# Designed miniproteins, single chains, continued (5): the designs that were tried, part 74

Each design is a single chain, and the fold is of that chain. pLDDT is the mean over its residues in the fold that is shown.

## One batch from the design tools (miniprotein)

Design m18709
Fold by ESMFold2-Fast:
Structure m18709 (fold): chain A 120 residues (1-120)
Amino acid sequence: MVEVTGSGGGTVPEGGSLTLTGKVSAAPEDVLAVSWWRQPPGGGGRLIASISSSGKVGYADEVKGRFTISMDKAKSTAYLHMNDLKKEDTATYTIVAHVFNKEKGSIWFVPGEGVPVTVV
């Protein structure tokens, strides 16, 4: 069974920085990508950043230039480095691992626990 854990949340001042860490308990070769999603208070969930096992990255427009995603492929660990944090970045952040399921020949999307981030 694949386990996904998120960490590094907390309260941070506006203009500050925070790094979220996501760990995926799967064989590194089976982890195709990881994505970070956020759900603001009273809002819907939104994809904010993604990275593939080949290192290709994607960002939502509102975080471009401020957030950087990286992955240590050998450790199946992804990082979201958040710079110049704004009050609008206050949300619960969830990592989702994209894992290849060999038995079904499909991609399984495995969410970790939500990580709260509050910008004050």
Scores: mean pLDDT 83

Design m18710
Fold by ESMFold2-Fast:
Order: C-alpha cells, then structure tokens, then sequence
Structure m18710 (fold): chain A 62 residues (1-62)
C-alpha cells in the first residue's frame, strides 16, 4: 500500500539517524518492524504498529 511505502521510507531514515547516534537497540527494533511491514504491507494492524513506532522513534531521536 502507499501508506506502507511512506512508513518504510520514514523508518529507513530513522534507522540511518539512530545508527549515527549509536542507538543500536533502536536500530535493531526499527529493522524488525520494517521487515514485518515489508512482509505484511496490507495488514492494518502491522501498518498501525509501524506508524505508532515511527512517531515514538522520532521523539526519541530528536
């Protein structure tokens, strides 16, 4: 879905930023959720979880 693709791009940017800050645990968690979203791009529960995690991670990294 288009929503899943947007979230994937945001997560890839957050992974890059977390790597730059040495937040290895956050990188690992982002990668797991990104993989789940990639495997289930049309699952509304997966999309919602990924979106909520992206919002949390943005606050954590900023």
Amino acid sequence: SEEAEKIKKEMEELISKANEQGKDTLVKRLERILKELDENPDDPTVIKRAKEFVEWAKKELE
Scores: mean pLDDT 83

Design m18711
Fold by ESMFold2-Fast:
Parts: C-alpha cells; structure tokens; sequence
Structure m18711 (fold): chain A 137 residues (1-137)
C-alpha cells in the first residue's frame, strides 16, 4: 500500500513536469501492486487506464476504464476519464454522454464542465460550449 502510494505520487510529479512516459511507468507499477492486493480494485483499473491514456493508447485506456466502471458504476471520476478517452478518439457524442453522467453525480467538478464545453465546441455547437464553459468557472 505505501509503495503503491509512493509510485502514484511520483507519477503525479512527472505529470506536472510534462513527462508522460515516466508518469505512465509509475502508474503501471502502482496498479500492479494494487491488483496484487485486490484483483477487483476499481482504483487500480482506473490507474491502468490513465497510464495507457498518457501513452496515447486511448483504446486500451477505454478497456481499463470500462473495467473500473463495471466494479464501481457510480464513480464520477471514472466517468470523466471515460469521456476524455472517447474525446481523444473523436467520439464526441459518447464523450458528452459520460461527462453529463459524471456531472449528474458530482456537479462541483469543474473539469467535467470544461470537458463538456470542449466536446460541444468540437461538434460545432458553440452556444452550448460557451454556456458550459461559464459553468466551469
């Protein structure tokens, strides 16, 4: 547990420095430790999804985020991560569905509102994008 927390902290530090490869490496190591402790950990599968997302493997990120959501279907952060992966794949309508579901569970998450605005803008729906951008601030 302590070792997994240390790996996640090193991954977050690498992210703040723009080093996505190092961040992904530490997240993969952390997820491996967490799965050895609990093979049904939604946190471990979410961290696996995040590692692959950082490596640009959005299809694999979706696979692990969907696994996490199967275990914990009401986690607004897993739903936001799924939306982000769909957005990166150009599936903006699916991204909107997951962001709206995340907001319905946790309306105080500004990241979900920002991501929703970006998805509407990508679809050319500028009035909706401006509305949600204001809600994010």
Amino acid sequence: MEEARAKVAKGRKALTEGDYETAAKYYLEAAKILLEIDPNSPRAYRILGRAYFLLGDYEKALEYYEKALEIDPLDPYILTDLGAAYFKLGKYEEAIEYYEKAISLLSGNPLAWENLADAYEALGKYEEAEKYKKLAE
Scores: mean pLDDT 86

Design m18712
Fold by ESMFold2-Fast:
Structure m18712 (fold): chain A 82 residues (1-82)
Amino acid sequence: MDEELAKKWLEGARIAQRDGDEALRTLTSPDELRLGAEQARGLARWALEQADKSSPVVGEALRHLAEVLEEQARRLEAAAAA
């Protein structure tokens, strides 16, 4: 059960990485890029809160998701500043 839930969150991290890469290619507005970064950070905070309430294996997967989302936010902010 926990291992399968962890796999789902790791899949979510891969999807988030892909979606972040697509946003960097398709979004041209600095405001849209900044909004994307804010949303990614919000989701990263949520993932860390859920990790604290989860089993160790699920929590590790959620922390990995948060790391991916924080990286996405940084890249989106950098693109907005360019």
Scores: mean pLDDT 82

Design m18713
Fold by ESMFold2-Fast:
Structure m18713 (fold): chain A 84 residues (1-84)
Amino acid sequence: MPVDPNASLEELLRKLFDIADKDGKEVSLEELLEAYKKLFPNHPYKEEVEEMLKKIHEKADKDKDGKVSKEEFLKAFFELVEEL
């Protein structure tokens, strides 16, 4: 597909964060994983996406309080894909 894979992943991550962020605040890793399972319960690449979400959340959670903002989450995503 002649499409930027980073753009496709960004779109997915933005939607997942919006669904997980029910309170308009910070989101935990568990809330992100729950949102992904709700959207894609039988997705064939589920394990790969879940591993990616864990890595992004861990990188975004600089304070190690278990919660991240949408801005921090997306910034961590861009930093990780630039390292690939």
Scores: mean pLDDT 70

Design m18714
Fold by ESMFold2-Fast:
Structure m18714 (fold): chain A 55 residues (1-55)
Amino acid sequence: PKPSLLESATELARQLLAEGLSEEQVAALIRDLLRKEGYSDEEVERILAEVRARV
């Protein structure tokens, strides 16, 4: 099945960390991506916390 937004964001975070980006850089990129998709700042931080728990 098509991966969920959370699964896609988690996989992106894993890839960026594997490429040598810092946790802060990865967080900034994920925040930017989610904001561009129309998520509120509160939802962005909630999703980012879930991604951090999974990586």
Scores: mean pLDDT 80

Design m18715
Fold by ESMFold2-Fast:
Structure m18715 (fold): chain A 60 residues (1-60)
Amino acid sequence: MPLLAVAVAPVPKLSDDELELREGERVLILEELPDGRWLVQSLATGRTGLVPASALEVVE
């Protein structure tokens, strides 16, 4: 079951593989990577990309 998370701070897009998020943006966690990043899908835009796990708070 995919987990929901919320960005606790704005996340800038620093590389082509990353996803830009604003604070409060809701995402689905698709995969957890061993390097501390998560592959997520934005619920607002439908875009997927990598974000640092430290920028996200898991909610149900």
Scores: mean pLDDT 79

Design m18716
Fold by ESMFold2-Fast:
Structure m18716 (fold): chain A 62 residues (1-62)
Amino acid sequence: GPMEEEMRKRLERAKEVFEKTTDPVILKAMLHELEEMLKKVTDPELKEEIERLIEEIRRKLA
């Protein structure tokens, strides 16, 4: 549905930003946005992709 399509587009934009940035301010802002998306998503495949990106961002911040 429209919400799932919007969330997938947001995830794709987040992946692009993640590949291009090392700025911890941007990475922390992305982490917050992804955690908020995760609260709204019920699709298990999309949820796993979001959780995977969250973990990758956390590793990049460490």
Scores: mean pLDDT 83

Design m18717
Fold by ESMFold2-Fast:
Structure m18717 (fold): chain A 145 residues (1-145)
Amino acid sequence: MEVFDESDGLVDYMQSALKDKSPEEVAKYLARGGFVAILEKLGIDTSSLKSLSIDEQMEVIKLFAKEFGLEELLEQYYEALLKAAEYVQQDTPENRAKAREYVAKALELLEQIEKKLEEILKTKATVEEIQKKLDEFVEKVKKEK
C-alpha cells in the first residue's frame, strides 16, 4: 500500500517542469504558488496579483514579505526550492533524495510563513488592511514598467 507523500508530488512536478524551464523559473513558479495559496487560504483576493507576470508577482510578494517581516522566511523558502530544482535537474537517484530533503525544508518554511501571517491577522492587521497593502504593491510594480 503506497502512501502519498506531498514531497514526492513536488519532486515529480519539478522533473516535468525542468524539461522546458530553468531551475530558477521552476523555483519562482513554486514559491509564488505556495505564497499565493497561503494568502487565498487567509481570505485575501489574489486576482490582481495573478494578472501580472510570474517575475512581477515575485516582485510584489517580496515587497509584501518585507512589509510584514517575512522577507527572511521567503528568501529561505525560495532558496530551498531552488536547491531542490537544481538537484532534480541532475537526474540521479542520490540527487532525487537530496531534492526531497530540500522540498521538505521548503514545506516547513511555508508552514512558518502561514503561522506568522495568521499571527499578524490576530494581533496587528485586518484582512482588509492586508488586501489594501497587496493591491498597493501590485499597482507599484505595474507603474515601474
Scores: mean pLDDT 84

Design m18718
Fold by ESMFold2-Fast:
Structure m18718 (fold): chain A 61 residues (1-61)
Amino acid sequence: MEERKERVLEDAIRVAKRMYELGFSKEEIEKNVRELARRYGFSDEEIEEIVKKAMEEVEKL
């Protein structure tokens, strides 16, 4: 995995967990993570991979 993508994934997971702790819905968290990855200029496939991994971490909480 490219270092930039890995770093953004770590940030996305951190943001997703924080939003979950603050009481945001999973739908809102997913939307926010997609928007974050999109702003970094990743492809649609890369965005969905980042979203999937971040939401997997949220579901463990």
Scores: mean pLDDT 80

Design m18719
Fold by ESMFold2-Fast:
Structure m18719 (fold): chain A 76 residues (1-76)
Amino acid sequence: DLIKRIAERYGLPEETVRRILEKGSLLVVDEAAREGRVLSAEEAAKLFRDTFTAAVNKAIEENAARAGRPVDYSPP
């Protein structure tokens, strides 16, 4: 299960990871509509990856701030 692996890797709740993936998919669709063009597979993959990475890092930082502890995460 991809969601469980990501949750374990980054120390996030599974529901948080699910929401990040759902939102990332929607943002790729919204960006294509905004530009009025079809994104290439490479463009879509990069946009999803960048959006996903930013959302995961933000969730990790928010979780760490809530707990008053330093965040530890690897850049993708």
Scores: mean pLDDT 68

Design m18720
Fold by ESMFold2-Fast:
Structure m18720 (fold): chain A 65 residues (1-65)
Amino acid sequence: MLSEQELEDEVTLSLGYMQISIIKNSPLSEEEKRKLIEEVAKKYKSKLTNPELAKELEEYAKEVI
């Protein structure tokens, strides 16, 4: 079982992925999507205590931009 801290990181990562996915599939301009995705990735990356998960989120954001 994951520790409480690991569970919080997993939830944080999942929320980050979800928000990035919603932005990518929104009717916003590509420029607006890029800026919002970068902001979301930066915000959630700062909340993650596990640097490996932070890197995964950053890589995902780069793939969708």
Scores: mean pLDDT 80

Design m18721
Fold by ESMFold2-Fast:
Order: sequence, then C-alpha cells, then structure tokens
Structure m18721 (fold): chain A 66 residues (1-66)
Amino acid sequence: MLEEERERVLERMEEAIERAKELGDEETVEFLEKMRRKLEEAPVSEETVAAGEIAVAVAETILDRK
C-alpha cells in the first residue's frame, strides 16, 4: 500500500515543518518543503517513499539537536 505509506511520510513532513518553523530553523523548513513537493509530484514508488522517509529522519535528527 504505497499510497498509504506516502501519505504517512507527507504527514510526518508536515509535522517536522511546523516544528522547524517554531524553532526558527529556516534551512530545515526549506529542505522539507522542497522534499514534500518532490514526493507529491513524483510517481508513487518504493524508492520515492524511502527517500521521503530518509529526508524526514534526517530533519528530525537535526531538530532533536536544537
């Protein structure tokens, strides 16, 4: 169910974007907004979903250090 996995990744990206905005992390906001747009526009695939998951995990790690 790749569509459901993509939606879950998009939801996590939205949460991370809001958190980054609250912390004033403009770089993480821009990065996640770019990745979210790419994931929304790209064909649904295991590779695209995995790339989105990695992007969110990296952003979450950066935000956890602030």
Scores: mean pLDDT 80

Design m18722
Fold by ESMFold2-Fast:
Structure m18722 (fold): chain A 71 residues (1-71)
Amino acid sequence: SRQEELNKLARELHEKLVEAGLSSEEAERITVRVLLLIAEGRVDEALALLKKYLSDEEAERIVRGIERLLR
């Protein structure tokens, strides 16, 4: 389902942020912020935020995946 795929992407994003050196609490805050930015149509801001922690390729893949599921 769309919700199950969104939950998988959110979990993957959280795991990658923790691997990048964020605490679990920080990773949760960033994950929620990214989801809210994309839901608001602020996709460029979500992408810029994730590129601080992830590679450009990974940030774009995750943001595009979430955007598709929130449409």
Scores: mean pLDDT 88

Design m18723
Fold by ESMFold2-Fast:
Parts: sequence; structure tokens; C-alpha cells
Structure m18723 (fold): chain A 66 residues (1-66)
Amino acid sequence: MMEVTVSGLDAKGATAAALLGIGDGGEAIVSGKEPITVVARGLSEEGAREVAEAGESSGGKAEISG
């Protein structure tokens, strides 16, 4: 079970990262203020990589733990 924290996101990047985390069967916690931080939990290894890649592609910084 993996966790990904992505920081430094705009609203579009945060939405993409959160939706990928939820789609992998996890949960996503989103800060309400830019720069936005998304914490996605309960992820597979594949889902964690997808969230991290989406976040980094949106100009964020991703950290994977698990």
C-alpha cells in the first residue's frame, strides 16, 4: 500500500493527481490554496507512479512512500 505526496500544484494539476489516486481505489486529500498539495493514500505501486508522474508533469514535486 503506497502513499504519494505531490506539492507545488495548480488547480488543474491537483485535480489530475487526485482523480488518479481515487481511480486506483485510494483516497486523496487536497489543500484548498495554491500552491496546492495532494496526498494520495491506499495506492498500488502502479497507481502511485501514475499519481507521481501526473503531479511532476504539472510542475509539482512528488514523494512516494510505502
Scores: mean pLDDT 81

Design m18724
Fold by ESMFold2-Fast:
Structure m18724 (fold): chain A 57 residues (1-57)
Amino acid sequence: MKAEVELKKEGNKYTATVTFEGKKVVLESDDINELQLKVLDFVKENNIEVVKVTVKN
């Protein structure tokens, strides 16, 4: 399963939107390192291959 990840900083929060097969999952944290760990855990648990990462302000 292939997915795209969009990283966004909004005020004091970081969000990662994982889009795959018509589904969207939003992960958030106030710490970028914690957010990265959440994304890694999510993609590993769901056997997702990340094919694109986009960073937005």
Scores: mean pLDDT 80

Design m18726
Fold by ESMFold2-Fast:
Structure m18726 (fold): chain A 57 residues (1-57)
Amino acid sequence: GAVPETRSAREVLEELAKKAGYTKEELDEMIKKYGRANVALKLLNDLGIADAPLLPE
């Protein structure tokens, strides 16, 4: 999104990645490869915050 200084899903994922010990660059690579939703679920599981799937199916 082309929104300056607006907190986006990416910014939230960067916060989660930082807490999980990933760099912004590693997070960006994972999002590019797996998609934001799958990366978000993985980060939440890595942090022990959520066990339930966050992806709609």
Scores: mean pLDDT 68

Design m18727
Fold by ESMFold2-Fast:
Structure m18727 (fold): chain A 87 residues (1-87)
Amino acid sequence: MMEKLQKLQKKLAELGKELRELTSPQIADRALSVVSAAGTTAVNPNVSEDEKRQAVRRAKELLRAMPGLSEEARKKAEEFLDEALKE
């Protein structure tokens, strides 16, 4: 359990740096906040698979509706969520 959370936090930090290169810092921080919440849910073994999928789906919808988020930044955030869900 702890190892998965530590790995997620490291990957979130790396994603945050990439997003700040692809969009403004304010938009990058908003996208990272959405991804962090959904990613934490996706790797939580105490959460049902349906709730994990629903959290990721809602996060993707929020990212797609986010003004100022570039398509490239959105795709990277969505790919991160898909990889977290595979755990």
Scores: mean pLDDT 81

Design m18728
Fold by ESMFold2-Fast:
Structure m18728 (fold): chain A 86 residues (1-86)
Amino acid sequence: SPKYTELSEEELEEVKKKIEEAKKKILEYIKKNELEKAFEVIKELEKWLKENKVNAREIQELVLEKIKEIAKEMGLEPQLEENRAL
């Protein structure tokens, strides 16, 4: 498994920034009912994380969980609840 020990402190901060930026963009797109764009942000985050050897699965789950929370608040369909693992 990719280890955070392979990343510098600066690289770890960049990972955190990328995740937070992605979460904000996903929230914006969900509020605008632009789900396809929200999923594109997730795909870009996944690609970036893989390139930087980060545990993408754990981070994907956190991002998806936040999307599901926001989708419920917006009254969107709960179909995303069935597929928690990415």
Scores: mean pLDDT 63

Design m18729
Fold by ESMFold2-Fast:
Structure m18729 (fold): chain A 79 residues (1-79)
Amino acid sequence: SSLDDLYRQSISDVVSNLSSYNDAISSGDTDKAISSLNNLYNSGVNLRDIAIKRGSDPSSIEDINRFIDDVKKQRDNLS
């Protein structure tokens, strides 16, 4: 289904943004780390919204919410 395709794409986006964030941290690039966290937050929110629309189980939604909260805290610490 189109929702399942969007869900797979949103997971891929989160993974890509996590990789970018890890690269920025490893290189000591604070500006790139902040940009990557902003992208990671946005992709995490998008993943949650799609997961809700496709009827993902409550435990999966809770895991995504905890991930989003952690990203927000990291972003707030750097910005």
Scores: mean pLDDT 87

Design m18730
Fold by ESMFold2-Fast:
Structure m18730 (fold): chain A 65 residues (1-65)
Amino acid sequence: KVASEAAMELLIIGMEIEGYIKSYERKDGTYVIEYAKETPELKEDFEAIKELAEKVGMKVEFKKV
């Protein structure tokens, strides 16, 4: 279903608060998300975020640190 950019950003902030990701940054229509460990659960969350980003006209990039 259609979601707003604000709703997507709230999901990303939630992941940061829970410690699933280290940080995120918004640059020119792209969210850059940094993470330390890749788990199957995190991969599923990343796919959900990619789908939401596509629907709201944003890009998302996942960076392992």
Scores: mean pLDDT 76

Design m18731
Fold by ESMFold2-Fast:
Structure m18731 (fold): chain A 60 residues (1-60)
Amino acid sequence: ASEEEIKEGIGDIATGVLIADLKNGVKVSPEEARRILSDLPEELVEKHIEYVEKKQKELA
């Protein structure tokens, strides 16, 4: 696997945890999402934050 594929997989796992929290009624702030995703490249962090925010609005 490429380095990019590995980084994407890590982002998917972190995002999955945040989505699971939303399904369990936990409110996830954009700041909390940024903290969890902080080890990812900036481009991937923004992409995953947008996805979490979208899902938070969908589940609200």
Scores: mean pLDDT 66

Design m18732
Fold by ESMFold2-Fast:
Structure m18732 (fold): chain A 62 residues (1-62)
Amino acid sequence: PIELVDKEEAERLAKELVEEVPSSKHPYATAVAAALIMVAAGDPEGAKEVLKEADKALEEAK
């Protein structure tokens, strides 16, 4: 199995998950999944940015 994904593909997948966060039944789990994709691609700073965007989406959905 592929252990890591390409950084560009990871950023795209993480963005798709972040956009689904406010409509997800489990928004925190979706946000964590997006961050883990960035970590798996070797981009922990991108994972932090993904979590910030997910937090913003959740604040707007309250």
Scores: mean pLDDT 74

Design m18733
Fold by ESMFold2-Fast:
Structure m18733 (fold): chain A 67 residues (1-67)
Amino acid sequence: RVEEILEQIKKGLEGLGIEMTPEVYERLAKVVRNGAATAEDLGHSPEGIETLRAVAEEFEKLAEKLK
């Protein structure tokens, strides 16, 4: 699930001509973490929040790997 979401986001952005750089991965990680925090504040399901945080962690790892 996390891997599938990450792959779909990457393919979507690359399809729009956006190059996946460390900076892009870092910004995506921040956006996803902010989304998870908002979902938590609004009382959404813990499972969804955990999935978003896991996606953000994978983007952070990709950013570090490409530096």
Scores: mean pLDDT 79

Design m18734
Fold by ESMFold2-Fast:
Structure m18734 (fold): chain A 55 residues (1-55)
Amino acid sequence: DLKEQYIALLEKAGYSKKQAEELAELAVEKGLDLKTLEELIASSKSYEELKEGIK
């Protein structure tokens, strides 16, 4: 499942399980591909910044 892959990537980046689940759900809803999510994770300094990047 794409959502599970996004959650694993976000947890590896240091986000909590709740944050990872919320961000992964937003990314899937917005139609973000895995590469775009990886770039946003690399450029974001916080949960709030990453959430804004996905929106």
Scores: mean pLDDT 82

Design m18735
Fold by ESMFold2-Fast:
Structure m18735 (fold): chain A 112 residues (1-112)
Amino acid sequence: MMREEIEREMREIEEKYGMKVETALLLTGDGTLVEVIVVTANPAAPFEDQLEAIREAVELAKRVGAADVVLDNLPSDARGAELVRAMEEERRRAGLRDGAATLTLREKGIEV
């Protein structure tokens, strides 16, 4: 996909579900930079809409060849943990790695 098409789809997810989607570079343990999709949680958005945004972001990552999907601004409560579990299920279904959501949980002091 062209860059403008990717940016348009990210904007559409934000407009439809209230969760911001953007690209970022992640430094991996072997010293390489990889492009990831970052989904910023919106605790004011309905939970079902947040789950749909995660699903569309994982599908976008798969289509554009992004290395992974990362959740940002997660609630530190049971709802945040449920969003991470939903993302891990979608990532497994899409054949993506399990690393980025776990890193986000560790940043919030949640043991995984």
Scores: mean pLDDT 70

Design m18736
Fold by ESMFold2-Fast:
Structure m18736 (fold): chain A 76 residues (1-76)
Amino acid sequence: MAGVEEFRRRLEEALRLAERGLREGDVEVAEEGVRLAEETLELARRGGNQPLIEEAQEALERARRLLEETRRKLEE
């Protein structure tokens, strides 16, 4: 299965970046996580694999929540 392991590594990295951004209060790092998740979702959509699309959508939603939390933490 070409791409499934790479796909999951990308999602794991996206979530790691988003979580690190929140932990460190670094919006740029959290935004990198969201961008990676968005790119990975686009790849899943092009492949037409519904389970991978669902995994990528869930990861993107989680990364976006972490980015919003990071922004709120900095805004007070």
Scores: mean pLDDT 82

Design m18737
Fold by ESMFold2-Fast:
Structure m18737 (fold): chain A 72 residues (1-72)
Amino acid sequence: LEVTPEQVKEVVERTGLSAEQVAEALLLAAEGRSQREIAEELGISPRAVARALRAAAEVLGVSVRELIERIR
């Protein structure tokens, strides 16, 4: 999965999360973790996890499901 620095910045700006938190959320989602499990691991709300995954998928022009499949 190729992501430009500008796309990463857009996701960070839309979510208020750090680039590291977004990357960790994506990795945990690729492992099959639920949004609730990811939220507990990162110390953020499940809604923040859902927002991060959706923002990343929208910026890349794919569905959340396709995004997870590409990073697996």
Scores: mean pLDDT 76

Design m18738
Fold by ESMFold2-Fast:
Structure m18738 (fold): chain A 62 residues (1-62)
Amino acid sequence: MRESVPGGNPKKGMSVEEMREIARKTIEAIRERNPELTDEQVAAIEKEVDLGLKGLEELEKK
């Protein structure tokens, strides 16, 4: 694919590992602000984020 126009650069000097830590802390903050969220919803968000970061890690490697 390789789009020439800047489609956004999610890596602004951060590694995938650092993004994962930030995402985890953000999810915790979302939980604190939204106590109405169920455990199931929180787990689903965490799982989706982990899968997305795994994909980014593989793309960055290759």
Scores: mean pLDDT 69

Design m18739
Fold by ESMFold2-Fast:
Structure m18739 (fold): chain A 85 residues (1-85)
Amino acid sequence: SARDELLNQLHALLGEVAAAARAAGVPAADLAAAVQALTNTLLDKLDAKDFEGALAAFEAFLRSVLSPEEAAALLARFEAILEAS
């Protein structure tokens, strides 16, 4: 289903976000909690059909842990996933 494809793509993207944040020096334990909180926020926003709120929450997280260049690249991929759904 389109929902299952969206969740699968989101899971893969969040895995890449976690890997990039670990490479940037975020401790694994802190990162696991932060990614889980982000995942819950994104799912709540998507269930409310608040795509702009989901993008804003994702961007804020990325910019807090990654370089502007890496954040922009991952944000663009999230935008593409949302546009395809």
Scores: mean pLDDT 84

Design m18741
Fold by ESMFold2-Fast:
Structure m18741 (fold): chain A 71 residues (1-71)
Amino acid sequence: KEEARELLEKALEALRAGDTEEAREHLEKAIEKVKDDPEILKAVESALESLRRGDTVAAEAGVQEALELLE
């Protein structure tokens, strides 16, 4: 779960910097690390879907939700 948190924090940094490609890569890696936690997986998948639609605000919110669920 430490690895998932690191990836999600990097995705959030990338989103805030406007680097959507880097954010997507980090979110895809995070999915592999949280596949056994369905609530966290849903939040990460929702963030990735929002990012694919160009909704970076919704993507950032989804990443923040996933980080909260890791606590």
Scores: mean pLDDT 82

Design m18742
Fold by ESMFold2-Fast:
Structure m18742 (fold): chain A 63 residues (1-63)
Amino acid sequence: GRVERATEAFSRLSPDQRARFLQHLAETGDPEEAARRAGADEVAEAVRGLSPEEALRALERAI
């Protein structure tokens, strides 16, 4: 599903990109915007329409 696609996209990010995503998610409350600010456009597309909680679950599963 959508969360599984987001998990796959997160698994391809560096630890620094994941840390930047988390920082921007805390600032914006918007997973798509957080991913774009982290420089992870593939993740931005995969998390489009997910809640912050769903995006965090996807990231957790990728680790």
Scores: mean pLDDT 83

Design m18743
Fold by ESMFold2-Fast:
Structure m18743 (fold): chain A 51 residues (1-51)
Amino acid sequence: SLLDKGYSLADNLLAEGFSKEETAELVRKGLRSLGASDEVIEKAVSYALSL
């Protein structure tokens, strides 16, 4: 699912050393480009910011 992709992207970006704020923005842009709904984007962004 796109939500699972967002979570995986967040985990990967944080492992690469991006800040949670940078990760949240990259996840938002990535999911938007894949056609994710606003609800899915917000859930994945909230996940990134909570880590």
Scores: mean pLDDT 85

Design m18744
Fold by ESMFold2-Fast:
Structure m18744 (fold): chain A 74 residues (1-74)
Amino acid sequence: MSPEEREFLLIEAEVSLLVMKGEIALKAGDIEEAKKAYEEGLRLAEEGAKRLTGELAERMRRMAEILREKLEEL
């Protein structure tokens, strides 16, 4: 596994956990916690997109788009 692939997988795992945290918060009615989780996930995905290249950067940009959509629906 390349260092770039490892970086991608670590960021992907972190973003996925934050998305889950945000979803759980929304189910509990905690909009502020959901917003914080999604904002942190968006920041990580955007930073990942800048640090990675090619297909891995594109996957990070797609994760960022999904998180922006989730934030707009709050």
Scores: mean pLDDT 87

Design m18745
Fold by ESMFold2-Fast:
Structure m18745 (fold): chain A 77 residues (1-77)
Amino acid sequence: KQKALEEIEELLKEGLLTEEEANALKALINGAPLKEIEELLNKAIGDESLSIEERAQILTLKYFEALEKKKEKEKAE
């Protein structure tokens, strides 16, 4: 849990995640109230036609993509 929060902060600092994406991911990891998660997901994804679950899945994929990009940078540099 704590390690995931630290990774999100690093990804945000490196510009691999937006502030909105980072905040939504932290809320999901911390088990924030559903309304808070929904508000943050609306800001991060912005597609109101998608369910909370679908937006959370998209955000999770973005998180893993950002982690892969960070690993690629570390290997190349």
Scores: mean pLDDT 77

